# Designs tried in a protein design run: designed miniproteins, single chains, continued (2). Part 43

Each design is a single chain, and the fold is of that chain. pLDDT is the mean over its residues in the fold that is shown.

## One batch from the design tools (miniprotein)

Design m5471
Fold by ESMFold2-Fast:
Structure m5471 (fold): chain A 65 residues (1-65)
Amino acid sequence: MTVEVETVRIDLKKSSIDEVLDKMGELLERGERRARERGGDLYVHVDLDMKNNELVVTARLVTPG
């Protein structure tokens, strides 16, 4: 079993809502494409980093070993 993690940080002070949605969408589309190609599952976690004013999006791809 293999786990691959991709994390994207989005600066909420410098990004419009459309830019936030676009970056999240791109991460999700990449993760879902890899999950389909490898027969795995994608798990997504979203956190607000209030200290840095960033949205932290983590995509975890779990594939059978």
Scores: mean pLDDT 80

Design m5472
Fold by ESMFold2-Fast:
Structure m5472 (fold): chain A 103 residues (1-103)
Amino acid sequence: KRNELEARARTAGAAAVGDAYTLSQAMAGVDPELARRIREAADRFDEAIRKGDWRSAAEYAKRLRDLADEGARVSTPGDARLARRTARRLDETADLLRELDDL
């Protein structure tokens, strides 16, 4: 069970990092400071996942979700949809990471 959860967390985490970098690129023309904050949080999240620090990874996933929600409020309708999808995936990933940390 633990090994299965770790594999799922690493897969979900990698996808979430990719989504966060895509969102950062989309935000660069709208809010460069928000884009920078998303990239920095994504880098820390990726590092936590690689280290198996599930608690820190869950915390950074929450932070990335909050930043994605902010992105949805300031962007075009198309980029807002990307931001909302990214936020939802980060919520799902954070729940998985918290379950893994509780083991």
Scores: mean pLDDT 81

Design m5473
Fold by ESMFold2-Fast:
Structure m5473 (fold): chain A 70 residues (1-70)
Amino acid sequence: HMKKLTAEELAERVIKTLEDYAKKHNLSKEEMIELLKKARDGLLNLPSLTPEEKARVEEVYDKKIEEIKK
């Protein structure tokens, strides 16, 4: 029960948008992984996120990348 979007929820929504984009543009598994890595790095460089929020975002993306590699 969250009153605002958590860093994890924001990361999950961005990931969903990227997955939709990958399907629309027929991206390969490797291209999808590269896209997720770039999105992760972009979010980690946002000054508005705290170090704890950045760590949570990184974990969400890393978990998704590992799922795709399987």
Scores: mean pLDDT 78

Design m5474
Fold by ESMFold2-Fast:
Structure m5474 (fold): chain A 85 residues (1-85)
Amino acid sequence: SALEEEAERAIAALRAAIDALRDAVRNNAPRDVIMALIDEVVARTQRVGALAERAKKAGDDELAEKLNKEIERAGKELRAALEKL
C-alpha cells in the first residue's frame, strides 16, 4: 500500500540519520554537528510517529507496532548520544 511504502521510506531515512549520528559521536565530531544530527533524528522520529498514528487509525496494528519499535530504538540512540556530549 501507499502507506506501507511511505513507512518503509521513513524508516530507512530514520535509520540513516541514526547511523550518521552514531558515526559523528564515535568520531568526536564538533558539538554543533552532533546537535544538528540530533535535531535531524528527532524530526525523522516525529515523521515515523505520524505514520504510526495513521497506521493505527487504518487498523494496521502490525505496521503501527513496527513503526513504534523504530521510535523506541531512536529514543535509545538519542539518549546514548546525549550522554556522551
Scores: mean pLDDT 90

Design m5475
Fold by ESMFold2-Fast:
Structure m5475 (fold): chain A 86 residues (1-86)
Amino acid sequence: SPRQLSVQKASLTVLISAAYYLAKIAEKMKEEGKPEEEIKQVIEEGLELVKQAKELAKKILPFDPDFSQKMLKKAQEIEEKIKKIG
């Protein structure tokens, strides 16, 4: 339904934003010399949000391919950023 699609698109946007902020937190923690184990926990949380975002984007794909592809690209860029930190 149009309402369900709007909710899913909003949820995907929140997941992408949360993953991005966790990537920034992990980067800052690494710059500040925080313990490797603490950085690893933030990285694992960020990667889990990226995974959830990719799965939700795939569900949206048949209904809004342009939005889904844009969000998948953002998720991939965030995943690569997080993996470079770890």
Scores: mean pLDDT 89

Design m5476
Fold by ESMFold2-Fast:
Structure m5476 (fold): chain A 65 residues (1-65)
Amino acid sequence: MERVEAVGESGVALVRQLRAAGESEAHVATWARYALAQLREVGRELGLSEEEIERAVRRTAERIA
């Protein structure tokens, strides 16, 4: 599994866990933003193109929403 895909899956799992635990919408939104920011940072570290990073972010955001 690509490292970027693994980071995205971890972010989706975290947001789902927070919602299931009854965390506030503001807290869930904060962690969702953190997860997407972390995904972008890992993509940059791996030398992915801007288009590849935004594609991964879009896919992850869709699964969070």
Scores: mean pLDDT 78

Design m5477
Fold by ESMFold2-Fast:
Structure m5477 (fold): chain A 109 residues (1-109)
Amino acid sequence: SKVEEAVEALEKQIEKDLEEAIKEFGEGRAEALLAAGLIAAAKLLEEAAKAEKDKEKAELYKALAKVYKERAEELYKKATEEEIKETLEELRESKATATYEAFEEFLKE
């Protein structure tokens, strides 16, 4: 299905993004930062799904948001509390406000 193809493509892209992030930030920091980005993307897709009039597109957005959330949950568990805290401070200092708020909300659950 089109949804299954999109999910597979997204999972493959996330794995590539993780490899690149690890090269730049190192293990732990890369996983925390990517998890933050994935959670922010999931929140945007959930809002897009609520606003979408096309049922098929809304279902696609929900499926992609679920992939982002599940991968973020796997990734943040690989980071230490200190690495997560450092990532939150970097997001705050860089004024990545939407990503900071999404990740902070996620961590409270």
Scores: mean pLDDT 85

Design m5478
Fold by ESMFold2-Fast:
Order: sequence, then structure tokens, then C-alpha cells
Structure m5478 (fold): chain A 84 residues (1-84)
Amino acid sequence: MSSDEEIIKVTDETVKRVLESKSLEEAKKAITEQLRKAKEEGLDVERVARSITGRVVPILMEKFGLSAEEAVELVEEALEEALK
């Protein structure tokens, strides 16, 4: 089954949306919406979150000047919101 391909697609879409975000609030919202979509599609949300973290953390650090810890925390908060 193409579950790995779907996780990659969601991750790539999340990266694009974070790059297009004008603020940390918009970036967090984009991550939350993509994690929620992954949940609705029946994907392993924890695995999707790990994939997103690995790709998005460097972008958040570069674009918004976050530390690695701050960037990880933002993704963790987005995951908590997506699971509600």
C-alpha cells in the first residue's frame, strides 16, 4: 500500500505551506491543518508528525529565526491541536 507515499505527500504539502506562511501563527495553522487532514485520511498521524518535524524544523529556524527546540515545540503544539 502507498501509505509511505501519502505520508511523503502530506509532508511535502506542509513544507510548501510553511514556506508560504507570513508568520509563525500561519505556519502553525498550516501544520495543524495538514496533520488533521492526515488523521481524517487514516494515516499514522505520529509518523506524519515525525516526518513533518524533520523537514519543517530547519525551515522554521531559517525563515523565522527559531531555535531547534522552539521549532519542535511549535510542531508538537500543532499536533496537539490536530488531535482535538
Scores: mean pLDDT 84

Design m5479
Fold by ESMFold2-Fast:
Structure m5479 (fold): chain A 70 residues (1-70)
Amino acid sequence: SVDDINAQYDAELAALQESIRADLAAREPEYQALSPQQQRQFAISFTADALRRIGDVEQAYLDRLRALKA
C-alpha cells in the first residue's frame, strides 16, 4: 500500500540521516586538523556524497510507487 511505502521511506530516510550525523561527528577531529582550503573541499565533498545518498533513497521510494501503479 501507499502507507507501507511511505512508512518504509520515512524509516530509510531516518536511518540515513542518523548515519550521516554519526559519520560527520566521527570525522570532526579530521576536519579540525585540516587547513581552511581543505576544510572547504571536505565540506563540498561530504555534502555532495550526502545528497547523492538521499537521492538514492528518494529514487527507491519513487520506484516503489511506480511498481504499485504497474
Scores: mean pLDDT 88

Design m5480
Fold by ESMFold2-Fast:
Structure m5480 (fold): chain A 70 residues (1-70)
Amino acid sequence: GEQTKEQLLEAAERAARARDAAEAARVIRSMGEKSTGQAKQALLGAAEITESSGLSPAQAADLLRREAEA
């Protein structure tokens, strides 16, 4: 939905400003925990992928932007 897209894009901008993968994952997870429904699931999933795969802040932001356009 529109709210999910907006939250994913906001998370992407915040993740891009993180200093490393751990901070990016933490920021995304924090936003997910404050969200509900589809947005919560998408954000918590993205945080897990970022942390487990060690995605850079730029890669995490790109992941979120691509999911927002799906």
Scores: mean pLDDT 84

Design m5481
Fold by ESMFold2-Fast:
Structure m5481 (fold): chain A 77 residues (1-77)
Amino acid sequence: MSAEARERLVRGLENALAAIEKDADGRGSRAIIGSLGREAEELGAHEVGRRLLAAAQTVETADQGIAFLREELARLR
């Protein structure tokens, strides 16, 4: 992916983490992760997008969403 797409995804992941940590349950976490997954697909980051969209269907708790997003951030850094 381009450097601009990577930076946008890093910021999206950081913002999603902050949103879930502040005030989200499992449903809210799925909605946030799903939105980010769609944005990743639009940016051409198809591997990241597929993982985010899969997580949006399977995450049951905010803690699971946070752990998932931290791992995705580590992959991009």
Scores: mean pLDDT 84

Design m5482
Fold by ESMFold2-Fast:
Structure m5482 (fold): chain A 83 residues (1-83)
Amino acid sequence: SKKESFLKGLADLLYRYTNVTKEEAEKLAKEVFDMVDRGESPEDVARRVQEKLLELGMTPEQARAVAEHVRRGVEVYRKLKEK
């Protein structure tokens, strides 16, 4: 499904480009999906990702860069979901 593909892709992206565990990446991917499903903006989702990555010990520069990739991914997913 589109949902499963998005969740897997997001978890893989987070795991590949961050020093977080696979479990933390999957947990964050689910949180991002729930925010998107609730209609939250790409900007609000990116802010949450940045905050979580800072809590998990990433530098501000790394957290911001990953959050921007997530923001763009959410924007694309919303367009693909559009009726």
Scores: mean pLDDT 78

Design m5483
Fold by ESMFold2-Fast:
Structure m5483 (fold): chain A 62 residues (1-62)
Amino acid sequence: SSARGVLTGREATVRGASGLYFTRSTLSRLARKLGVSVGALRSSPELEARALLLWMEEKENS
């Protein structure tokens, strides 16, 4: 296929303000932590913000 970044873009769900990126596996894990689907994370700005906070906390704890 010649699709440019269509699938890659969906995996890199991020709030552009911080330049942070989420991988698909990270999104899946964060979705489980929030008790929602990955699709819900991508569709809800509030869920994306909560996922970002969880991801930052996980990064700090690692």
Scores: mean pLDDT 60

Design m5484
Fold by ESMFold2-Fast:
Structure m5484 (fold): chain A 95 residues (1-95)
Amino acid sequence: SKGAAFGAAGVISGIGAGVSAELGGAKEEGREGGEKAAKAAAKAAKSGDLEKSEKASRAAGEGAAKAGEAAKQGDAEKAGEAAKEGAKKAEEGAK
């Protein structure tokens, strides 16, 4: 279940990035980025590859942290960009 734990953490992080970006004013970009990051983490977990699951989950978590930081500063554009970058890295990790 270690892969499942990484997948769950990645999905939660992706959702968190989306919520943080939306709260920062990047509603559409945050939603799309968070959804893609969550999907990538779930896909990696389903593959049974622990390294891919860990990489995808870590990327989603890093994106969430950056989106949250930008949202705290009121930078909607940066929050949306962080969510999108996290999603891209999570998708790369899942491959």
Scores: mean pLDDT 73

Design m5485
Fold by ESMFold2-Fast:
Structure m5485 (fold): chain A 70 residues (1-70)
Amino acid sequence: HMMELRERQRQELEEQAKRLEEEQGWLSTVVMDPQGQYRIVYVDTSVFDKELSEETLKRIEDLQAQLNAR
């Protein structure tokens, strides 16, 4: 069912957005490529020095992989 996957991804996206907002000072959002593949795009609302932690990178990569695979 489409709703199950969408709600799950939405929850994960919200958690990632809150995490990045607190840690990096910007938000992440999901966009879909013309090929139908999802990408995580960063919305830089606060122009500060941003540095991605290893944990943050892994979480983003995992979410992006889930969006593209499932």
Scores: mean pLDDT 57

Design m5486
Fold by ESMFold2-Fast:
Structure m5486 (fold): chain A 68 residues (1-68)
Amino acid sequence: MYEEAKEFIEKHRDEILADPSKVLPLIRELFEKGFTPEEIAKAIRDVLPTRSTEAGLLEAVRGYREAL
């Protein structure tokens, strides 16, 4: 569920703000838990301060999934 993805990102928010590269292993873990790219992108947009649009984040998350 989107809410679980959001809580997972919120738990790691301070770590990601200190080192943005830390978001990548969290995205991988969310994919392993069965979350969709749409749920992950929305959670990132809602939790983290970002200038990216939801669509831009969705494309980035999809690209990362293809690289896995």
Scores: mean pLDDT 76

Design m5487
Fold by ESMFold2-Fast:
Structure m5487 (fold): chain A 61 residues (1-61)
Amino acid sequence: DQELVDNALAAIERLLAAGHDLDTVRMAGDTIINHLKQKGASDEAIAELRARVDALLAEAA
């Protein structure tokens, strides 16, 4: 699960670096989280990913 979380965070960071607005990045993050849930990622991994995405968005704001 850690590789999935790390890859998702890297994708969010790339969207922020590309200049996408925070609302677009939040929607992309929700899409990635839903995809990982469908792949059977643990609730713990999903919670970690959500917390780290929220922290990145707060730092970017």
Scores: mean pLDDT 79

Design m5488
Fold by ESMFold2-Fast:
Structure m5488 (fold): chain A 106 residues (1-106)
Amino acid sequence: MEEAAREALELAERLEAEARERGWPALAVFAETLKAQVRVAAELGDEETVRELRESLRELLAASEAAKEAAQRGLVAAAGSADEAALRAWADTRVASYRAALEARR
């Protein structure tokens, strides 16, 4: 588990850095959200979710620039805003909901 969680966190940090460099704030916030979800899953011993998040992050990082731009646009649409503060508020709600859902299953 520790190795899978470490790999997932490193992948998320790389995705966030790329998104920031390319000017994709929604994708950057999404990467930070996935990093938080990896930490929660690892903390609660959810090895399956850690593995799934690692694979999703690998696929996202390997995606074409056009696919990443489409993801950025989709995330802006889902959050209803391109403003970073609004995106972070949306992401924080998702992370809190995810933690609550995992804890409720324990």
Scores: mean pLDDT 77

Design m5489
Fold by ESMFold2-Fast:
Structure m5489 (fold): chain A 56 residues (1-56)
Amino acid sequence: SELTEKAKKYLEEKYGVKLGDSAEGNSAAKLVDIDRDGKVDEKELEAFAKKYFSEV
């Protein structure tokens, strides 16, 4: 999905958050970590993309 790719690049460039990263110590990663399992997964990136990019 283009939205997921855009969100992934945004998080990596702006906050240094990558898929599979620990959510500890990064506020952006904690926002993406919806399951609160301490990791950023693909489903959470998709949900973040829909929340922040769906209005455009």
Scores: mean pLDDT 64

Design m5490
Fold by ESMFold2-Fast:
Structure m5490 (fold): chain A 76 residues (1-76)
Amino acid sequence: SISDEIEELRKRLEELKRQYEELKQQTAQQKQALDAQPNPTKEQINQLILGQMNLMSVSAEILVLERRIKRLEEQS
């Protein structure tokens, strides 16, 4: 049913928001560590960039799910 679909999407959304906050904290810590490094390596910089890209990917998935839930709630 639509109600069951909305419930499952809300559970997935909660999980993704938790993952987003964890990744956000990890990426912030990596940036602080890199900023404290006098001569950062290409590997360290690439690791931070990959972390930022992962955050963007999770953020996009959250937005898609939020919009899907809203549409289902508004349109039956």
Scores: mean pLDDT 87

Design m5491
Fold by ESMFold2-Fast:
Structure m5491 (fold): chain A 67 residues (1-67)
Amino acid sequence: ADINAGVFAVAVATEIAVAGENLLRKEGSVNDDEVVLDAIIDGVRVRTTVTRTPDGAEIKTEEVPDE
């Protein structure tokens, strides 16, 4: 369902985004300041992009249409 599945997908995508942020922290890299993570959650493809910023990281989560 759009309502319940969407809320659940955002919660799980947030957990994945935290993993991506930790990868950026471990690298300490200035050049590779973006990590893209794709996950299938309850049949929905969710894309999370983690971008390094001066304040830490920017996290963007989107539902992507299924194949």
Scores: mean pLDDT 60

Design m5492
Fold by ESMFold2-Fast:
Structure m5492 (fold): chain A 84 residues (1-84)
Amino acid sequence: MSAEEVRAALATLSPREQLALVLVVLRDLGVISDATAARQLAKYGLSLAEAEAIARRHPALYAGLLRLSLDEINALGAEAAARL
């Protein structure tokens, strides 16, 4: 997926699913720890296991997010959180 296609596909998900996917990607990139990801998700009523299940349902989108810059991934996470 191109960066444009990744952003368009992510926008079709709920804000909770968008945030879950972004936080799983940031953890898998080593930017945040499991504990940090779990704490951020818990603020919005999500467990890390639920977020990982969301990522597994969207493998192409997950792979596309890994190809974005860290700044783009962080911006998408902040945007999703602002809609919750």
Scores: mean pLDDT 85

Design m5493
Fold by ESMFold2-Fast:
Structure m5493 (fold): chain A 76 residues (1-76)
Amino acid sequence: SDAELARRLAGAETGRARAEELAARGNYKGAIQVLEETLRGLEEALARFPGNERLEALRADVERQLAAFRAKLAEA
């Protein structure tokens, strides 16, 4: 449903914002955990809405952010 899609998109955006907040405080381990949870939620949403462009774009953004935060953690 459109309402379910909207809820899933909002949840992913909330997860991204939370991860950025944690990373801004230097908590990359916590930020990575939140993004991994967010990615799992997006994978579940994509199983229900296959080919949805907004979910695919958001998954790509989350994967990119995860890679960046993992690189930062590895530099420490």
Scores: mean pLDDT 88

Design m5494
Fold by ESMFold2-Fast:
Structure m5494 (fold): chain A 93 residues (1-93)
Amino acid sequence: SSAQVELTLARSELAARGISAPSQKDIDDALTKLADEYFEEAKRVAPDEKEFHKRMEEVMKKLSPLSQLLSAMLVLAVERALRYRGEEIAARA
């Protein structure tokens, strides 16, 4: 659910900046494709998190503007999920 919340917030932020939000079908289709790309990149660089981020940036530069936007939203959702876990642990300290 956290990833869904982050995607909703990303869409709202884009709309506030005057960027047209993609339809739900466009998001679902693009996320499926980006999840496959994410999985492939993770397999290539599985032990090195920094190299994974570099590879994702390269992939984003090669995609169309819409795909680049959606891949950025996916990356942000993953990053936020990891950060949320860290904050949850810190809050219990």
Scores: mean pLDDT 56

Design m5495
Fold by ESMFold2-Fast:
Structure m5495 (fold): chain A 62 residues (1-62)
Amino acid sequence: SEAAVEEAKARIRAEVSDEAAARWAEGQLDAFYAANPEASPEEIAALTDAAIALARQFEASR
């Protein structure tokens, strides 16, 4: 749902300090939802968790 996507984006912004990494993670979420508009809140949450983990790994690698 759109509400789940907005909640996920708020979580990305709260948990990812680097602006480029946060934008990348939001882009992954937007692309997933565009391809899967019927995606469950659980699927959106799982993708968000993975995107945040990768974004944080990018931050830690600098």
Scores: mean pLDDT 81

Design m5496
Fold by ESMFold2-Fast:
Structure m5496 (fold): chain A 81 residues (1-81)
Amino acid sequence: MPSLEELEERAAEGVRTGDLELLGEVYGHAFGLSEKQIQENLENFKKLAKEHLTEESLKKIEELREKQLKELEELRKARLE
């Protein structure tokens, strides 16, 4: 069972790579956890995440972020080719 820290790492990686499946697994694990300590930390994390972004907004930002990163990488590569 992944810890909250591991879930946060996976979430960051999912955002970085645009891996919606990985993000889905992270959220699935987070909501599937039955350990009290992890549950309390998860509730705090959910509150913080809800304050900043909704799931829909997070997905849109993730898609825009990936598109921007890809455009910047392609632009840089095209210039250096």
Scores: mean pLDDT 57

Design m5497
Fold by ESMFold2-Fast:
Structure m5497 (fold): chain A 85 residues (1-85)
Amino acid sequence: SRQDQIWDVVMEGLSELDRLSFLGASEEELDQKLEETGQRLLSLGLSEEQVQRIVDLLREYRGNRSNGGKRARILEELRQIVRES
């Protein structure tokens, strides 16, 4: 489904951000990955507002690497946005 495609893009972006962070990627490389993820979501028909919200949550998820509880809450919010898309 379209919702499954959106969720796959979100999870792929999240996984790639964690992988790049583990490899010591620069802030510019991480920002480029977020931009690529946002463009893919726009291509799936999400609004610019929905895409910006998802990108902000992906950035917040990366920033909370050592806080599993906060990361779990961000994942729930991402799931909710995708379900409402």
Scores: mean pLDDT 88

Design m5498
Fold by ESMFold2-Fast:
Structure m5498 (fold): chain A 69 residues (1-69)
Amino acid sequence: KKEEIRKEIERMIKEGASLDEIEAFIEAHDGELAIELLSEIVAEEMKKKALEAGMPEEEVEKKLEEMRK
């Protein structure tokens, strides 16, 4: 189930789905799993966007660590 949902998310990303579409998919399934998977996906997406915007990698890592607590 968790692995099945993750595979579906990876397929959506491969097809060019947005973060909003991925969130909608997860919310439609398992709310508990959605929290775990969404946190991971959001962290990865934010990291990629921050690096693309020119934020230093060290600053991105620090921000992600802060969010993870």
Scores: mean pLDDT 66

Design m5499
Fold by ESMFold2-Fast:
Structure m5499 (fold): chain A 75 residues (1-75)
Amino acid sequence: AKEAARTTATSLGVEVVEEEEVERKGIKFTVAKLSDGKYVAAAEVDGYPVAAVADTKEEALEKALKKVEELRKEL
């Protein structure tokens, strides 16, 4: 989870300036604030990293949660 957030920041050419752990619907997310002012929310499902980027913390969490739900349908 934390590693997925950091990897996403690196791939975008930005740095993580703040990190926190947030739980939504029983799923633990790492939310990172990026140096460009965007947010990334990351989680891990059965060893698969999931990450989403958005302009706000809540949007990033909502996008990441939807990706988790979609991944669970594929597994």
Scores: mean pLDDT 75

Design m5500
Fold by ESMFold2-Fast:
Structure m5500 (fold): chain A 96 residues (1-96)
Amino acid sequence: SEALKDAEPVIATAEALGEPELAELIRELARIIDEGLSEETREVLELADRAARELGPQVKTREEKLALLTELYRIVVEVARGRMTVAEARERLAAL
């Protein structure tokens, strides 16, 4: 599980910062990557990356940045696990 190994320092950092939901979402995304990305999950990952690049500079506090990252990872994980459609993910990302 290469992605999960690579994610371990980031997961540990999120846990140390008191962000257990973010830590679990990062762990789950790493598992999804190791399992193999569907075209749908890849599309949503690309949309989330674009949202992070566009919105990141507009977010000023650490708390707001962590909340943005948590929501972006949540959307990707929900699509990958079949709990959210790509259309719903697009709508949620556009609302950020």
Scores: mean pLDDT 84

Design m5501
Fold by ESMFold2-Fast:
Structure m5501 (fold): chain A 73 residues (1-73)
Amino acid sequence: PLEEKDAEGLLEKAREAYKQGDYETSLRYFREAARIAPSAEVYRFLAEVYRKMGNEKLAKAFEEAARDLEAQA
């Protein structure tokens, strides 16, 4: 659907999947949203999802990216 090209729609899909424990679906939507409209919140969620999936290196990378974006805001 056309609205899923919108970052806001992708974020809602990602958050819904995350709350349901579907981390793989959540990861895909958050990653897509980050490409369209990067933000500290999106990077922080990506870090959380990667950590839930056992990828500590990517979790730390996105955590640092999110904190950097928050610091500049």
Scores: mean pLDDT 79

Design m5502
Fold by ESMFold2-Fast:
Structure m5502 (fold): chain A 70 residues (1-70)
Amino acid sequence: SNEELAKKVEEITAEMVEKMKTLSEEEREKLFKEKSDEIQKLLEQLPSELAKKLADEYLEKVEKTWEELR
């Protein structure tokens, strides 16, 4: 269902944010590529408006965390 897919995207986003805090910059870039690809595959299965909202939330949280880690 769309709700289950959306929840999975949120879980991957939260996992990404937490793991970034303990990784080197190189490892963060690798993780970002892996998790972004996984999220993209889930978003392709969702209605466009919901997919956009979840993509925006993912990118915003990752960017904010990355900036804070410098």
Scores: mean pLDDT 84

Design m5503
Fold by ESMFold2-Fast:
Structure m5503 (fold): chain A 86 residues (1-86)
Amino acid sequence: SMAREEEEVRARARRLGEELIAAAKGAEAGDDEAVSDMQASAAELRDLHVENPEVAREAIREVAERAAAAVPKLAEHFRQLAEEVE
C-alpha cells in the first residue's frame, strides 16, 4: 500500500531527523558548522514530501550521506538509520 509506504518513509525521516538533532545537541564548542549542517538536514527531513516513497527514500539516503560527511564518527549510524529494509 502506498499509504503504508508513505507512513514508513515519514517515520524513517523523523527518526533520522531526531538523531541529527541529538548529535547537534551533543556537539562540543568549535563544531558550529557541523551543528548548523545537522540542524539544516533535520529541517529538510521534516519538510520532506513523502507522496513518492521511492524518491523520499533516496532523499533520506542523501541526507544521511551528507550527515556522515559532516560527522564521520557517526557516519555508519546515520547510514544504518537511512537503510532500506525489505
Scores: mean pLDDT 75

Design m5504
Fold by ESMFold2-Fast:
Structure m5504 (fold): chain A 87 residues (1-87)
Amino acid sequence: SAESEAQLARIKEELSRVAEEILAQIQAYVTPEDLDAALKQAERTLNSLMDRLIAQTSGLDEADKAQIRAHTEALIAELKARVRAAG
């Protein structure tokens, strides 16, 4: 439905925004020695946010939840790749 599509888009946008904020923080403040620990923390933060957004949003079906999970996995992979490319 239009409502579930709008909710799905909002969740994806929020996750993408937080991922970009995490990337900016890592690039600004994290040393090469601490990169692995920072990436593990970023992964935990994004997965925790994903679970919270899914739990607080009514009307999501299994396909919607699968799309949110796939989007989060893609963001984590992209974040890791961009951090590795920069350092």
Scores: mean pLDDT 86

Design m5505
Fold by ESMFold2-Fast:
Structure m5505 (fold): chain A 67 residues (1-67)
Amino acid sequence: PIKEEKIKVELVAKGSDGKEIKVTVEATNSNFAKEASLQVKEEIAKSDGKAGNELLEQLRKAYEEYK
């Protein structure tokens, strides 16, 4: 059994209209990349290009932090 530690991060991006988009990601440390990418993928698909790019960059930084 793997000890589950919950990692919670908030990703914040601004769309082309200047509105903030917040995505809260909760994942276990052992599955962070998989679970976080699934949660953010849907928001990226729904957001405009600017917000999607910022969410991707923040996810990449979070992945590196919690590997």
Scores: mean pLDDT 69

Design m5506
Fold by ESMFold2-Fast:
Structure m5506 (fold): chain A 61 residues (1-61)
Amino acid sequence: MDDRQTQIAQLATQALDDIQNAKSEEEKQQAKEKLVQGLVALGVPEDAAQAAADSVLETAQ
């Protein structure tokens, strides 16, 4: 078994926390970008990583 799903969940949780605690829109975008980069590093296609990051950003509002 691989822990990829756990790593993805941790990245999403971290990004959600970062966005909720962000003081500016710039910080929210930085948290989103870090999530995209982390997901791509785990082998998630860029399009899917971008969509996931957009969903996290929307959820944090």
Scores: mean pLDDT 78

Design m5507
Fold by ESMFold2-Fast:
Structure m5507 (fold): chain A 58 residues (1-58)
Amino acid sequence: AAEQARLDYLKRAAEMHEQGVRDAERNAATSDPELAARLRAGMEEGRKRYEQLKAEAA
């Protein structure tokens, strides 16, 4: 029960963070394509980290 609540929080936080990074990447792509590529790489790393945390919480 408590672990499920923590997992739900992490999932929501990860989704909100990913959305924020997507918005930042979209804005950066207009002025700095290299920054946009770095933001995309950061999203992929964040996703891997979330999946790892999810597996550890199970």
Scores: mean pLDDT 69

